# Designed miniproteins, single chains, continued (4): the designs that were tried, part 54

Each design is a single chain, and the fold is of that chain. pLDDT is the mean over its residues in the fold that is shown.

## One batch from the design tools (miniprotein)

Design m13863
Fold by ESMFold2-Fast:
Structure m13863 (fold): chain A 72 residues (1-72)
Amino acid sequence: SLMERVDALMKQLQDPNATVDEIQRLVDELEALLAEARARGAPRSVILRMDMTLGIARMLLTVKEQEAKKQS
């Protein structure tokens, strides 16, 4: 299901060894799933949950990008 795919992506985001490129791919996949959910007329509760998940994913990406910059 759509939510099972979101949960799988969230589990991947919790991997402390995930690279910036991997987190970027997860963000892109979540954006695509959110667009699909909206196009299919998914319930508002599902859309809000997915939007919140995407917000968390984008925040993690920003943190990882900042950490990568400090290693340069």
Scores: mean pLDDT 81

Design m13864
Fold by ESMFold2-Fast:
Structure m13864 (fold): chain A 89 residues (1-89)
Amino acid sequence: MESLRREGERRGRESVPELSEEARGLSDAQLEAATQQIEATLQAMRDDGWRVVDEWVYERVGDAAVRVVVLEGPDGRRQVVVTLVRASS
């Protein structure tokens, strides 16, 4: 519970409603496919020398949780990857 996390959470609020609408309309198969696509992206980034430097979960109302992964490249560039996590995986 760091100040950085609090500020990030507050700003992320604008994007979270859109993701919530999308997740609510998706079937279980579509959610799994989207999660696999994101995990494949994370794997490809790791193969390209990216490293996970931060990770937190941003929880939505209901069983949906959003996992945010911050990666840092060899050049010091940062990229944020968002993956959807269900309470009952």
Scores: mean pLDDT 61

Design m13865
Fold by ESMFold2-Fast:
Structure m13865 (fold): chain A 94 residues (1-94)
Amino acid sequence: SLIEELKKVFDEILKLAKELGVSEEDLERFRELAEELIKLLENDEEKLKQLLSSFKTVKEQIKRLAEDPSQRSEAIALFRLLVEELEELIKELK
């Protein structure tokens, strides 16, 4: 299921962000936005496929940055940017 794959990628991003020391408030905000996005797109298979591809790419970017201690702040910044992008996408879909 595309929705199950998206949930898996979101869970993996949350795990990475938690390991990077992102605040519980920001982690919860991401979780809420991810759940809302899935609900808004549950009947749009094409958009779900495009988002799954995009989120897999962002996950790999965060993971790569997180593997280098000197780039930890960049990994956190990318996660925060992802939260902002989710908020804007949800606004556009409403």
Scores: mean pLDDT 85

Design m13866
Fold by ESMFold2-Fast:
Structure m13866 (fold): chain A 60 residues (1-60)
Amino acid sequence: SEADERARARASLEAAARASGADDAQVKTALDTFEAGAARRSGPDGLDASGVEALVAAGA
């Protein structure tokens, strides 16, 4: 489902952000940005793996 796909993408984003050395505040900002982006997009094309990595790079 879209919710399950978003949850997996969110978990991957959190893991990637922490792996890149992001602190808790930066991780929260990246996740908040991801959730806001997901709310504006429809379906599985809203954020793929490259989009998640781009958000981590912008947030970290």
Scores: mean pLDDT 66

Design m13867
Fold by ESMFold2-Fast:
Structure m13867 (fold): chain A 74 residues (1-74)
Amino acid sequence: SVEEKAKEFIKELKKLIEKLKETKSSEDVKKILDKINEFGATIDLSRLSPELRAEVIKVLSEANDLIKEVLDER
């Protein structure tokens, strides 16, 4: 289901975020961006419950903030 795919995305993105915090590598930035792009191409956020949509938005914001931090250090 769309909801199950969104939950898997949140779990996978959180793992990638934790790895990027450790490595701060451009390779791990690319992995996060690729994952976000793949999810955005396949899932319509309007089809999610408000609660699940809020969790997706929160984890996307966390990823975006971390990527900016890592890129600003270069």
Scores: mean pLDDT 83

Design m13868
Fold by ESMFold2-Fast:
Formats: sequence, structure tokens, C-alpha cells
Structure m13868 (fold): chain A 66 residues (1-66)
Amino acid sequence: MLKFKNPIIEKLLPIIEAYFQYSLSSKAISKEEAIQNTVKWLQEEGVSKKEAEEAVRKVAKEVGLI
């Protein structure tokens, strides 16, 4: 299980993992769109762009999206 120091990322982690699994299983959303949308959502929740991009990359890699 991934661990993040940012409490916003930790709170949203199960939702991000579910969204990436949905992208993988349904093919309704491309991997690029799933990644881009999640980075944007984390920034809207107050996460910096750099931290959002690093967190999203780690989750995407663990889920097997990239």
C-alpha cells in the first residue's frame, strides 16, 4: 500500500486507485486522461503541481496504468 505525507493525497488515495482501475478495466477513459484529470483534481484540492504529478505517477505505476 502506498503512503504519502500529504494528507489530501492520503484521503483521496482510494478514489484515485479506483479511478485508475476503472480506466484499466473499462477502456472508457485513456490512461493519459485519467492521469491528467487526477493531477488537475489534486491541484484543485490544494496540492502543488509537482507533488500531484509525483503522487499520480506513483499510484499509476502501482496500479499498472503506466
Scores: mean pLDDT 80

Design m13869
Fold by ESMFold2-Fast:
Structure m13869 (fold): chain A 86 residues (1-86)
Amino acid sequence: SIEEAIAAVLEEARARGLSDAEVAELRRFIEEFLVTDDAKALLEERFGEEAPALLEKIKEQIAARDVLGALRTLADAFLRRLEAER
């Protein structure tokens, strides 16, 4: 299920050193991405110039029915952004 995929990705993020607050922020970001009517704008707000390439990769993964891979791609981009700000 999508719930299980989200839980797995959040568990992986915690194992990679995210705090409980950062895991909660990642969860909210993933949930916002899944319900947004403008995925491009959401990704541009957080990732700027990297957003178009990120969105293309996620769309390809969704088309391949790799939902877990798509969520991991989102989480990995989020983690890279957090590490750059630490």
Scores: mean pLDDT 84

Design m13870
Fold by ESMFold2-Fast:
Structure m13870 (fold): chain A 73 residues (1-73)
Amino acid sequence: SESVVDSLLEEARKHLGEAEQNIQSGRYDEAFEALDQAEQAADQLRDLGAKEEALDIENQVGVLSLKAAVEKV
């Protein structure tokens, strides 16, 4: 079985993928909801001491949040 950290990374990456798909479809509110779920996974990663993994997810959320905000306007 994968570690808890690996499971949270899979969860975060799933939500990041959902966000990208929703941005491409013009579903910006759903994209922001998916990004919120990815941030929650990053918070859990940080609580477990996986700080580098958490930062990587947070950076990806930031990039996609900016993209969604620019394209929504």
Scores: mean pLDDT 86

Design m13871
Fold by ESMFold2-Fast:
Structure m13871 (fold): chain A 86 residues (1-86)
Amino acid sequence: SLEKILQDIDIRALSAAVKATLEMYEKYREKKKAENITDLKERNTFTPEEIAEMQKKAREAADKARQESLDEVLKTIENILNELKK
């Protein structure tokens, strides 16, 4: 159904957003660890600016995943139409 296709696109977009957020989280954590290894609390604290950057990267990753998922659906439609011509 169309609804299932849209849900699958949303799930892929969410997965991409989560992955991008985790990658940015690890990047910031490693930077903070290198700069302040004596303060464990500081290593797990993010500024509003860092949070905003993670949110931006998550949105960009979600948008890319949506586009790639749509391209896959369109390719599947093309393949089905080509099989019907045989």
Scores: mean pLDDT 77

Design m13872
Fold by ESMFold2-Fast:
Structure m13872 (fold): chain A 91 residues (1-91)
Amino acid sequence: EGEELVKKAKEAAKKFIEKAKEGDVEGALKAYEEMRKYLEELAKLIEEYKKKGDYEAAEKLEKQLEELQKEFLEEVEKIKEGVRKVTEYAA
């Protein structure tokens, strides 16, 4: 369950990055919305595990969520830098 949500969130994040690189704003927005939906479901599942006292399962999912967030932010920063450079030289 949690692992499948992590996989879906990663797939949506990858799709967002690909669409953003292509300049497909609509496709990127849709992928971002899908990613947010899966991240919200993951957060709820983590909270559910904590309420049940399954702190080990909660911690594993929290670590995977943090890793996904770091990787996503790194890729977003690379896109921002690339777009900034192109805009600077095109002007």
Scores: mean pLDDT 78

Design m13873
Fold by ESMFold2-Fast:
Structure m13873 (fold): chain A 106 residues (1-106)
Amino acid sequence: MLEEVLEILEEIRELFEKAGDKESAEAAEELKEAVLGLANTSPSDTERVHELRTRLVLSISRLLEPFGPEARREILTSSTEFTLENLLEMLRKIKELLEEYIKKNK
């Protein structure tokens, strides 16, 4: 599952770069770093876990900013926990929104 999350994040980053949105591409890279940080952090390091989860939430919010408040609400309210499974589902929805956004605003 971690490998699938990292793969879809790289795809999202490449799509934003192709669209000319460097800020959102950077947010995808920051989210990737937060996910990798969480995977490499001991669960007993509660301060580090909290810091990385905060970075993860902020990076997701930045990725959703181009799609407007309705898309942000739909995706963020569908999951109250950022497990790898919920994150993967959320990222798949973001990728679908991004592909549709690029298609319409080309």
Scores: mean pLDDT 74

Design m13874
Fold by ESMFold2-Fast:
Structure m13874 (fold): chain A 61 residues (1-61)
Amino acid sequence: SSEKIAALLKEVEKYMKENNIPLSKFPELVAIALEVHRKYGSSLSIEELIEQVRKALDEKF
């Protein structure tokens, strides 16, 4: 859903600012968020998807 994707992209931007991640890494973090949405987007709420994305980003960054 477009609403879920928009929320995850906003969370990626917030995560990057909070953790001082350079803009050059934006495509990489977006790819992680989109993979989470691909796997769980139909099954999880926006809040649950945000938690899954944060967990995935914390494992890499």
Scores: mean pLDDT 86

Design m13875
Fold by ESMFold2-Fast:
Structure m13875 (fold): chain A 65 residues (1-65)
Amino acid sequence: MKKPSEETKKRIDELMDKAVEAALKGDTEKANEAFSEMVDIAEKEGSFDYLKEALERARKRLEEA
């Protein structure tokens, strides 16, 4: 499997944090924009496995809220 660069991982994590915060505030448009950017990065880098891991972490954070 292709491993993403550390920069790509940080970017996905930053966008995921923004998406989670926006979702918790009910800002679905901002959350969707951040998510779309993460998907675009994962597609270009072939980093969908890392995106899935980030999504699982985000889902747990949202469940705790």
Scores: mean pLDDT 78

Design m13876
Fold by ESMFold2-Fast:
Formats: sequence, C-alpha cells, structure tokens
Structure m13876 (fold): chain A 89 residues (1-89)
Amino acid sequence: MMTLEQTVEEMMEILEMSEEVKKGVLEALKEKSLEEFAEKIEELINDPSLSLEEKLDLLTLTYLVELIAEGVLSPEQALELMRKLAEER
C-alpha cells in the first residue's frame, strides 16, 4: 500500500514539478497536523519564482492530501484525479 509521502511524490511527478518545489512539499509532509502542512505549503505558494499554474497545482495537491488524510479518498483515487487534471492542461 502506498504511503501518503509516496502518493504525494507521484502527484508531483504527474504535475512535472521542479525538484526544489518537490523538496519543499516533502518537508511540509513532516508536519504533524494538516493545519501545519497547509501553512508550509502557503509559504511555498508565496515564492515569487513559481508560476500561477504551479501555485494552483500546490493548492490542488494540498486539498487532495487533506481528503486522503480524512479518509475521503484513497491514494489511488487521488492519483487518478491528478492524472485527469494534468490531461486538461
């Protein structure tokens, strides 16, 4: 079974995120609460070097992580949704 970290890594690969952004997201995943995770992602979104598309991808990823953590979505369902969103780009 995929861990949340592995699922998020796969999501970032599907979105073709930069290695720097991926590292920041993985650091945020080490936080003990969804609130602290969201705060760390907000810090990443405030990076002026990120495109608007990358910022929207981070927001989408954060929401899917919340749904996985709450048991609303499986990791497999979240990855399928991410692939569908990437196809519409």
Scores: mean pLDDT 78

Design m13877
Fold by ESMFold2-Fast:
Structure m13877 (fold): chain A 72 residues (1-72)
Amino acid sequence: SAMEERIHIESQITSLRMLGWSYRKSGKEDAAKLAYQAADDMEQRLKAGQLTKEQADEYYAKVYKEVQELAS
């Protein structure tokens, strides 16, 4: 349902913010900035009705990989 898809995307946004917080605490500022920026971008797209579950899943996977690479 649309409600389940929204909850799923909101959980991904929360996950990216938690990841950003964790990396900032560890001094990984570039990784933290990317994670927070991506979370904000997803939230804006979701509020605009311009983010499907499929698009969110693809974007989240890409960003998660990039954040991990910056933290390495």
Scores: mean pLDDT 90

Design m13878
Fold by ESMFold2-Fast:
Structure m13878 (fold): chain A 65 residues (1-65)
Amino acid sequence: SMLGETALAGVETIAKEYGVDAEFEFKDNTIYVYVKERTPKTEEAIKAIREYADRLGFTLKVYYL
């Protein structure tokens, strides 16, 4: 899906900019973010990802492993 490809490319880029190691999935207009550790840097990255998702009309779900 072109929408899924665009969503994943965007969140992957943000995670790389913050140096956060995370896995991403896109399904049913939802971006799933799986992060190993909850740190202030991870929280800033998630905030940026949430702003990105909100702008494009995607639902965001975050899971800490």
Scores: mean pLDDT 83

Design m13879
Fold by ESMFold2-Fast:
Structure m13879 (fold): chain A 70 residues (1-70)
Amino acid sequence: SEYEKQQIEDVKAFAKEVIERAKKLTKDEMESLLNDIKELYEKYRPYLSDEAKKIMEETINKLEEIVKEK
């Protein structure tokens, strides 16, 4: 559906933006952002397509890697 396609594109755009932002943040700022994103994902997970969920989960995993490297 058009709605699902738009949701996937929005989630991809969000993922790209937060990963780029993450590279410029301190460790404490990153941990705060990661917690906020995890809470947001859990809250909205039932409304996301499988593709959107996968993108969000991959994004969270990448952010966790970035935090560990700081």
Scores: mean pLDDT 84

Design m13880
Fold by ESMFold2-Fast:
Structure m13880 (fold): chain A 67 residues (1-67)
Amino acid sequence: SLLEGGKALGELFKKNPSGKISLKEFEEHVEPYLPKEVAEALREVMEKNGGVMSILEALEALSKVLG
């Protein structure tokens, strides 16, 4: 669900002192809980950024895909 995926994403950012998450961490801990279109939007951000994503980039992508 979007709520469970959002919680998992927030917890993953809290565990990373860099303020960024890796594609592997996203695939293992967040992606299984997200709707497909939301997961794809976040993966696109990470692909553009060399396999990582900041919290600001995640929030911008979520805002765009969710409307």
Scores: mean pLDDT 82

Design m13881
Fold by ESMFold2-Fast:
Structure m13881 (fold): chain A 84 residues (1-84)
Amino acid sequence: SAADKELGEQLVKEAEELEKRAEEIYEKSTDPELKLKASELIALTHVAKDLASQGTPEQIQVAQQLLEEAKEELERLEKELEAL
């Protein structure tokens, strides 16, 4: 549907923004564990972006869930980076 397409496009934009933030953590951190988690988060945003781009209701729902989880993890990693 048109609504699903619009939601999918919004999720793609969110995934791109979260990817940039995760890449910044990867580049700024010297902690191997933090770098690994940031790398995993980048991979997750790629999967979510692909799912959101498919435009089916089921794929969009999965993408939305993955991005919500990624956002929470990203905020945690950003706090850990600031504490270093």
Scores: mean pLDDT 86

Design m13882
Fold by ESMFold2-Fast:
Structure m13882 (fold): chain A 94 residues (1-94)
Amino acid sequence: SKEEMKKAALEAAKIAKKAGLTEDAKKIEEAVKKEDYEEAAEIILQAARKLELEEKFEEAAKLLEKAAIIYENLGKLETAKNAKERAEYLKSLA
């Protein structure tokens, strides 16, 4: 649902902001205002990758889980599955 995608994206923006990714959080919030959830999910994936490189595995995993919810709602099931599997792997490293 649109409401589920909005909730996931806004929760991702809060996680990104707390992790120091203030500009990525702002871009996610702007994508939500435009109801561009595909753009929001892409920004969330990029933010998760940045956190992975900083070894912030728990925060990166949470962002990937939020992106997976958005991709599932968009019908992009393989992309959602890949994000979820990556999140589970990163949780094993944290």
Scores: mean pLDDT 91

Design m13883
Fold by ESMFold2-Fast:
Structure m13883 (fold): chain A 75 residues (1-75)
Amino acid sequence: SAEEEVLKLVKEGRFHEAGGLITEHKLDDLYYDLIRAAAYAKVGDYKSAEELLKKIEEKDPELAKLAREIIKEIE
């Protein structure tokens, strides 16, 4: 699915391409928050990443769980 492709690109650090897929396939705006959280975590800004993950968790706890797993696996 487009969602699975976005998650794969985020795990690979390909944030711009992931954002393009979200826009193209009109996915939930929470996927943009997921990309931003992953990008913050990659540069060591864990505080900003956690704030975005909490926002995702309030709307979609399952997506927040996936986001946390992906962030742990970012290359």
Scores: mean pLDDT 85

Design m13884
Fold by ESMFold2-Fast:
Structure m13884 (fold): chain A 64 residues (1-64)
Amino acid sequence: MLSALEAAKLMVEKFGEKEGANAAKMAAQLAGKTFPEDASAEEIAAALDERGALALAQMAKLYG
């Protein structure tokens, strides 16, 4: 399974910086965390706990 950082990079690679960051923010919200609208996907990945990291990795697996 991908790490949160690897999943975030895959999302950015697949969808671009803005859409990758939006997908990472959605995964973080599912884990109960919120981030500023201008936060990068990598910044979000660095701040995610285990639950958020798993959600982001699953999203990357589904969409990447």
Scores: mean pLDDT 70

Design m13885
Fold by ESMFold2-Fast:
Structure m13885 (fold): chain A 80 residues (1-80)
Amino acid sequence: GPVELARAGGRVAATGKPEHETGGVLTVMGAGIHADLQGDRDLGIRALRAGLEEARRSGASDFAIRGIEKALRGFERKPL
């Protein structure tokens, strides 16, 4: 599901290769956005949080982490 996809994206973002960093961040963001567009904003937020935690745990760059954090902040600021 979206949470598992976001965790996979977080791991990919941490591989240390620029193409994998971009792909991983986009996978995390896409998992959250897709869940939101399917009508489950709560699941989208949970997916973004899971991907962010995995990216941090796996040692992703500050650039990747900030990208995911910015997406998560956008989701959390919108009313239900």
Scores: mean pLDDT 81

Design m13886
Fold by ESMFold2-Fast:
Structure m13886 (fold): chain A 81 residues (1-81)
Amino acid sequence: NESVVKIMETLKESFLNEDPSSWPTILDVVIDLATMEIRRNRSSAEAVLRFAKTQSPEYQEKIRNAIEETLEKVAEEERRK
């Protein structure tokens, strides 16, 4: 469950250091992995949001929107029982 957060941080550090131009593509993968992990562990949303704060405002909003949408869907599924 913590693995996706570590993957996100590792991908960010690796690609920012080696190939910043590839970061937009990696960010899409990061968002997908983050939404999968949030469905299993909501506490991952906090770590993903902290990661998002280090990105540009445009990417912060994209990441936040994806996280919020996923959390909303998870909450709806819990309400259904």
Scores: mean pLDDT 64

Design m13887
Fold by ESMFold2-Fast:
Structure m13887 (fold): chain A 77 residues (1-77)
Amino acid sequence: AAELARHRAEADRLQAEGDVLDSKATELENKAKEMAGDPQKAEELRKEAQTVRDEANRKYNEAEGHRVRALLLEGEA
């Protein structure tokens, strides 16, 4: 019972963290587009956005792992 609740809570937390990082990556990508007149700064922002996007994807993958575990504990997987 407690393990199911913890996996759900961890999935929700990781999803929220991923969403924050995904939003940050989108903001950096948009800022890079606005900085098209400064190719060096635009490139730095694109690299930063990619790093943040990769981190968001890691959080989403971890959240999915917790969701799968929760489903297995519920006997639905």
Scores: mean pLDDT 84

Design m13888
Fold by ESMFold2-Fast:
Structure m13888 (fold): chain A 100 residues (1-100)
Amino acid sequence: ASPEVQALVDRLKEALSRIPGLTATREGNTITIEVKPTPVAREVASRLGGLFSSIPGVEVESEGNKLIITVKDTPEALANADRVLAELERLAAEAAARVA
């Protein structure tokens, strides 16, 4: 994968790790998100699945309590990086407010 995609995947993993109830692990272009069995974590995971599925060049797979996100090495995936990161910050703030 390109250095640009590697940097994007690292930033996405860090942003996802700030969301309460989610644990994000990175391997190459793939981020695996483990979701706590709480209503807030499940709701956020559902919204994340919808968000990432809307992004060209990003694939989302659900496996039990895990979301698997793969970022393809494409210009279109990179072009959506700032928008996705902004939405993740918003989701993190919303989730934190709901568990506080």
Scores: mean pLDDT 78

Design m13889
Fold by ESMFold2-Fast:
Structure m13889 (fold): chain A 86 residues (1-86)
Amino acid sequence: SDEQERQVLSGLLQLVLEMVRAGYSEEEVKRALDLAARALRESGVDEGIVRKAKEEAMKYFELLKDPKTKEKAEKEVLEQLKEMGW
């Protein structure tokens, strides 16, 4: 469902935001996203939903690590998390 897509995406976005804030490397973030994606699939979440959410989370990771885009990307992530009750 659309609600499930937003919930899955917000969870992965929170993971990425927290890891970037804590100073984790790109390799560590990618590994964490792979583990989270596997757990979501094992719990019965649709593969297409998981793939789309992971791709979007990686896009935001790239924006968050770039000093030129970091502030805007952080605001966009926080607004999305707020909409989902995080």
Scores: mean pLDDT 86

Design m13890
Fold by ESMFold2-Fast:
Structure m13890 (fold): chain A 109 residues (1-109)
Amino acid sequence: MEERKRRVIDKLLARIEQVDPEIAKKTREYVEKFIAEGKLDEAVRIASLAYIVAQARAGGGEVTFDLTPEEQRIVGEALDPEMLAELERLFREGKSVEEILDFIIKHVE
């Protein structure tokens, strides 16, 4: 399971980098910290939420994952409808990437 979660994180970070390098850089720093602390589930959650934030910022419409069904399950379990609603609010209020990432990190912790 840990290897699959690490692969999901790597794929999400790579896709975030292509969409929004600023979000990718900050997300990678937190992901590496969580992995070092043994908080792999928190690392998956932050990477998944950051990917959604990056897609929304890019005006990308539908979120598309190049993930296997098992990897999509891992992402789906990490996503919280309440958190997604709060992210939509922060975007509507014009919050910075830094403020949005801080919100995600505090909620994941």
Scores: mean pLDDT 73

Design m13891
Fold by ESMFold2-Fast:
Structure m13891 (fold): chain A 85 residues (1-85)
Amino acid sequence: KERALAELDGMLQNLEKIHAALTDPALKEEVEQAMERLKEIKRQVEASTDPAEIRELVRQAGLLVAKVGSKALAAGLKITLVFAG
């Protein structure tokens, strides 16, 4: 349970950093929506005592972060490749 909450906090911090770095209003809105859903998942994990439910919630959070993070990472990688190439 504590490890799952720590992982969710790490995901939320990463989304907050992505949000702060973004200038595109549409992408910022998608990240904000993902952060709200992640906070809801965190509340559900805090209330749960079922390891199977906690595992499923963390998996769902990971998929959400991956989906939103992929868009931001693709934009970030494009900038990084310009400086690294």
Scores: mean pLDDT 71

Design m13892
Fold by ESMFold2-Fast:
Structure m13892 (fold): chain A 78 residues (1-78)
Amino acid sequence: SELERKAVQLEMQYIGYLTEADLAEKQGDLDRAIAALERAIEYLEQLYELEKDTNPERAKKVQKRIEEVKARLAQLKA
């Protein structure tokens, strides 16, 4: 469906920023890793809003991913 295509696009963007964060960490660029994780959270929150009423099971998984990325971000900021 059209909603599924939008969800896939948001998921690809979120994954792209996680990949950028991983590369930044390997390069020792902590500031860029933090910025990439913050962008990943923005796309995950958009994905949650898209799916919360239409697909509650998937929305719950997205919420868990938001919590995991926020925990990683908090560790990097400590």
Scores: mean pLDDT 88

Design m13893
Fold by ESMFold2-Fast:
Structure m13893 (fold): chain A 89 residues (1-89)
Amino acid sequence: SMELEAEIKEALALMMVSVVKIAIENGKPFDEEEERLLRRALELAEEVLEQGKTELARRVAEAVLEVLEQMPEASEELIERARELLEKV
């Protein structure tokens, strides 16, 4: 089921965001590892949006952007990618 696939992708993406949040809350530096997890979460959100699940894609994009906006080291490219996705949902 394409609907089940979209829900699984959302859950995986939100789990990746949660892992990043827990890591930074426990004093881990925001580096390439955290950025890769957030980038992967956005890729899953983009796939979910392509399946027409705008609400699921929005939740992931909002969660990713919330973390990125708190991190001075965050890639400007990744922040813009999250914002562009939110404009489409």
Scores: mean pLDDT 86

Design m13894
Fold by ESMFold2-Fast:
Structure m13894 (fold): chain A 84 residues (1-84)
Amino acid sequence: STVSSLLSQLRTAASAQDVSAITAVLQELKDLLLKKNDDEIFNVVEESLLSLAEEHPSLRDLLLDYLTDIGVELGLNDIRRALR
């Protein structure tokens, strides 16, 4: 799936400590998550990013901030859909 491909790219970028590549993949993943707004997909992504943060402590704050931000955005997207 596209999610699995993006998570694979993210692991490669993290191993290379390529912050620009990490940021680009995270943005594509965010766009996909916002379009689907699927709790199961979000849970898979969250678990993968938490695992990656444990493997790469230097990226921990970046990945946790991303998860916090996307969680808020998904909540806001649900409210917007309910008001439509």
Scores: mean pLDDT 79

Design m13895
Fold by ESMFold2-Fast:
Structure m13895 (fold): chain A 69 residues (1-69)
Amino acid sequence: IREIIEKVGKELGASQELIDIVYEIAERLKLNEEQARYLVEAASQPKPNENWLKLFGVTDEEIEKIKKA
């Protein structure tokens, strides 16, 4: 799961900090590789869709960390 987040995140220009945050969220939510890929893609957008992230199970605190990374 970490390998797919690293690969996709780097392809999208995500910082290592953002990749690490997404990995922690994926582990907490027990996401599979496909779900983790969708999460890193959504988090790596210039304006992450907060409503979509919340539907995925991401908390408000985690969204703020994504925005700062």
Scores: mean pLDDT 78

Design m13896
Fold by ESMFold2-Fast:
Structure m13896 (fold): chain A 54 residues (1-54)
Amino acid sequence: MSEEQKEAKKRLLDAEINLGITQIQYALGLVSKEEVDKAQEEVKKAKAEYDALA
């Protein structure tokens, strides 16, 4: 497995964790729906990057 593929996998995991945290913050009224949408978009980007290397 290449260093790029490992990096992409870590970025995907980080994006998924960030989405989860952002959803909790949204439920608590700490962030807007735009922040949740942004976090979800980052997961999609990270997933696409990982898939391109796999």
Scores: mean pLDDT 82

Design m13897
Fold by ESMFold2-Fast:
Formats: structure tokens, C-alpha cells, sequence
Structure m13897 (fold): chain A 62 residues (1-62)
């Protein structure tokens, strides 16, 4: 069974999307710190992580 949180993200629930954005930023910050990325690269990574996670949740809920 698919977790409820993943279904909420796939459905475009604003609260779930906000939580996903916060998690993507936190993960991107961690990776950037370890790899020594600049701010622009960190922001691009955050956007890529958010888009990949959103697409993955949508596909999993299909």
C-alpha cells in the first residue's frame, strides 16, 4: 500500500507540497555542505530534488 503522505503529494495537497519543499531544501543543504557547492548550485539541486520527488510520488500513485 502507498503511504498516505505520498498520495497527498501526488494529489497536490498544499501542506504536503510545503513539507516536501522543506525536506528538499534540507537535503540539498546537506549535500551542498559535504560537496562544497556554491549557493547557485545548491538552489538548482533543491529544485531538481523537489521535481524528482514530486514526479516519483505522482508515478507511484498512478
Amino acid sequence: ALPEWVRRVAAGDPEALERLREQSRRVADGIARVLGLDDASRERLEEMLYEVELETATRAAA
Scores: mean pLDDT 82

Design m13898
Fold by ESMFold2-Fast:
Structure m13898 (fold): chain A 87 residues (1-87)
Amino acid sequence: SPAPSEEEQEKGREIIVEEISELLGISKEEARKFLEAPEEEQIKALMEKAKLPEELAKKVVESIKHRLWLLESTIEERREYAKKLKS
C-alpha cells in the first residue's frame, strides 16, 4: 500500500503548521522552523508562548512527531504500530 501522496503530506503538514502558528501566536514561517527545531527548543517554545507545563509540552511534541510520522508512513507501518499498541 502506498504512503500518503506528496500533496496529502503537504496538506497535513500545513494543518500542523497552522495549529502551531495559532497555539504559539507566531507566523506560519516561524511555525515551520519550530517543526525543524531540536526537541528542547520546541518544548521551551510551548512552555513560554503557549504557557504549558513542561510535562504537557513534552506530550504535545510527542503528539506532533507522531502526526508527522503518520503523514510519511505507509499503511503497513501504521498497521505494525497498531499491533504494538495491543501488546
Scores: mean pLDDT 77

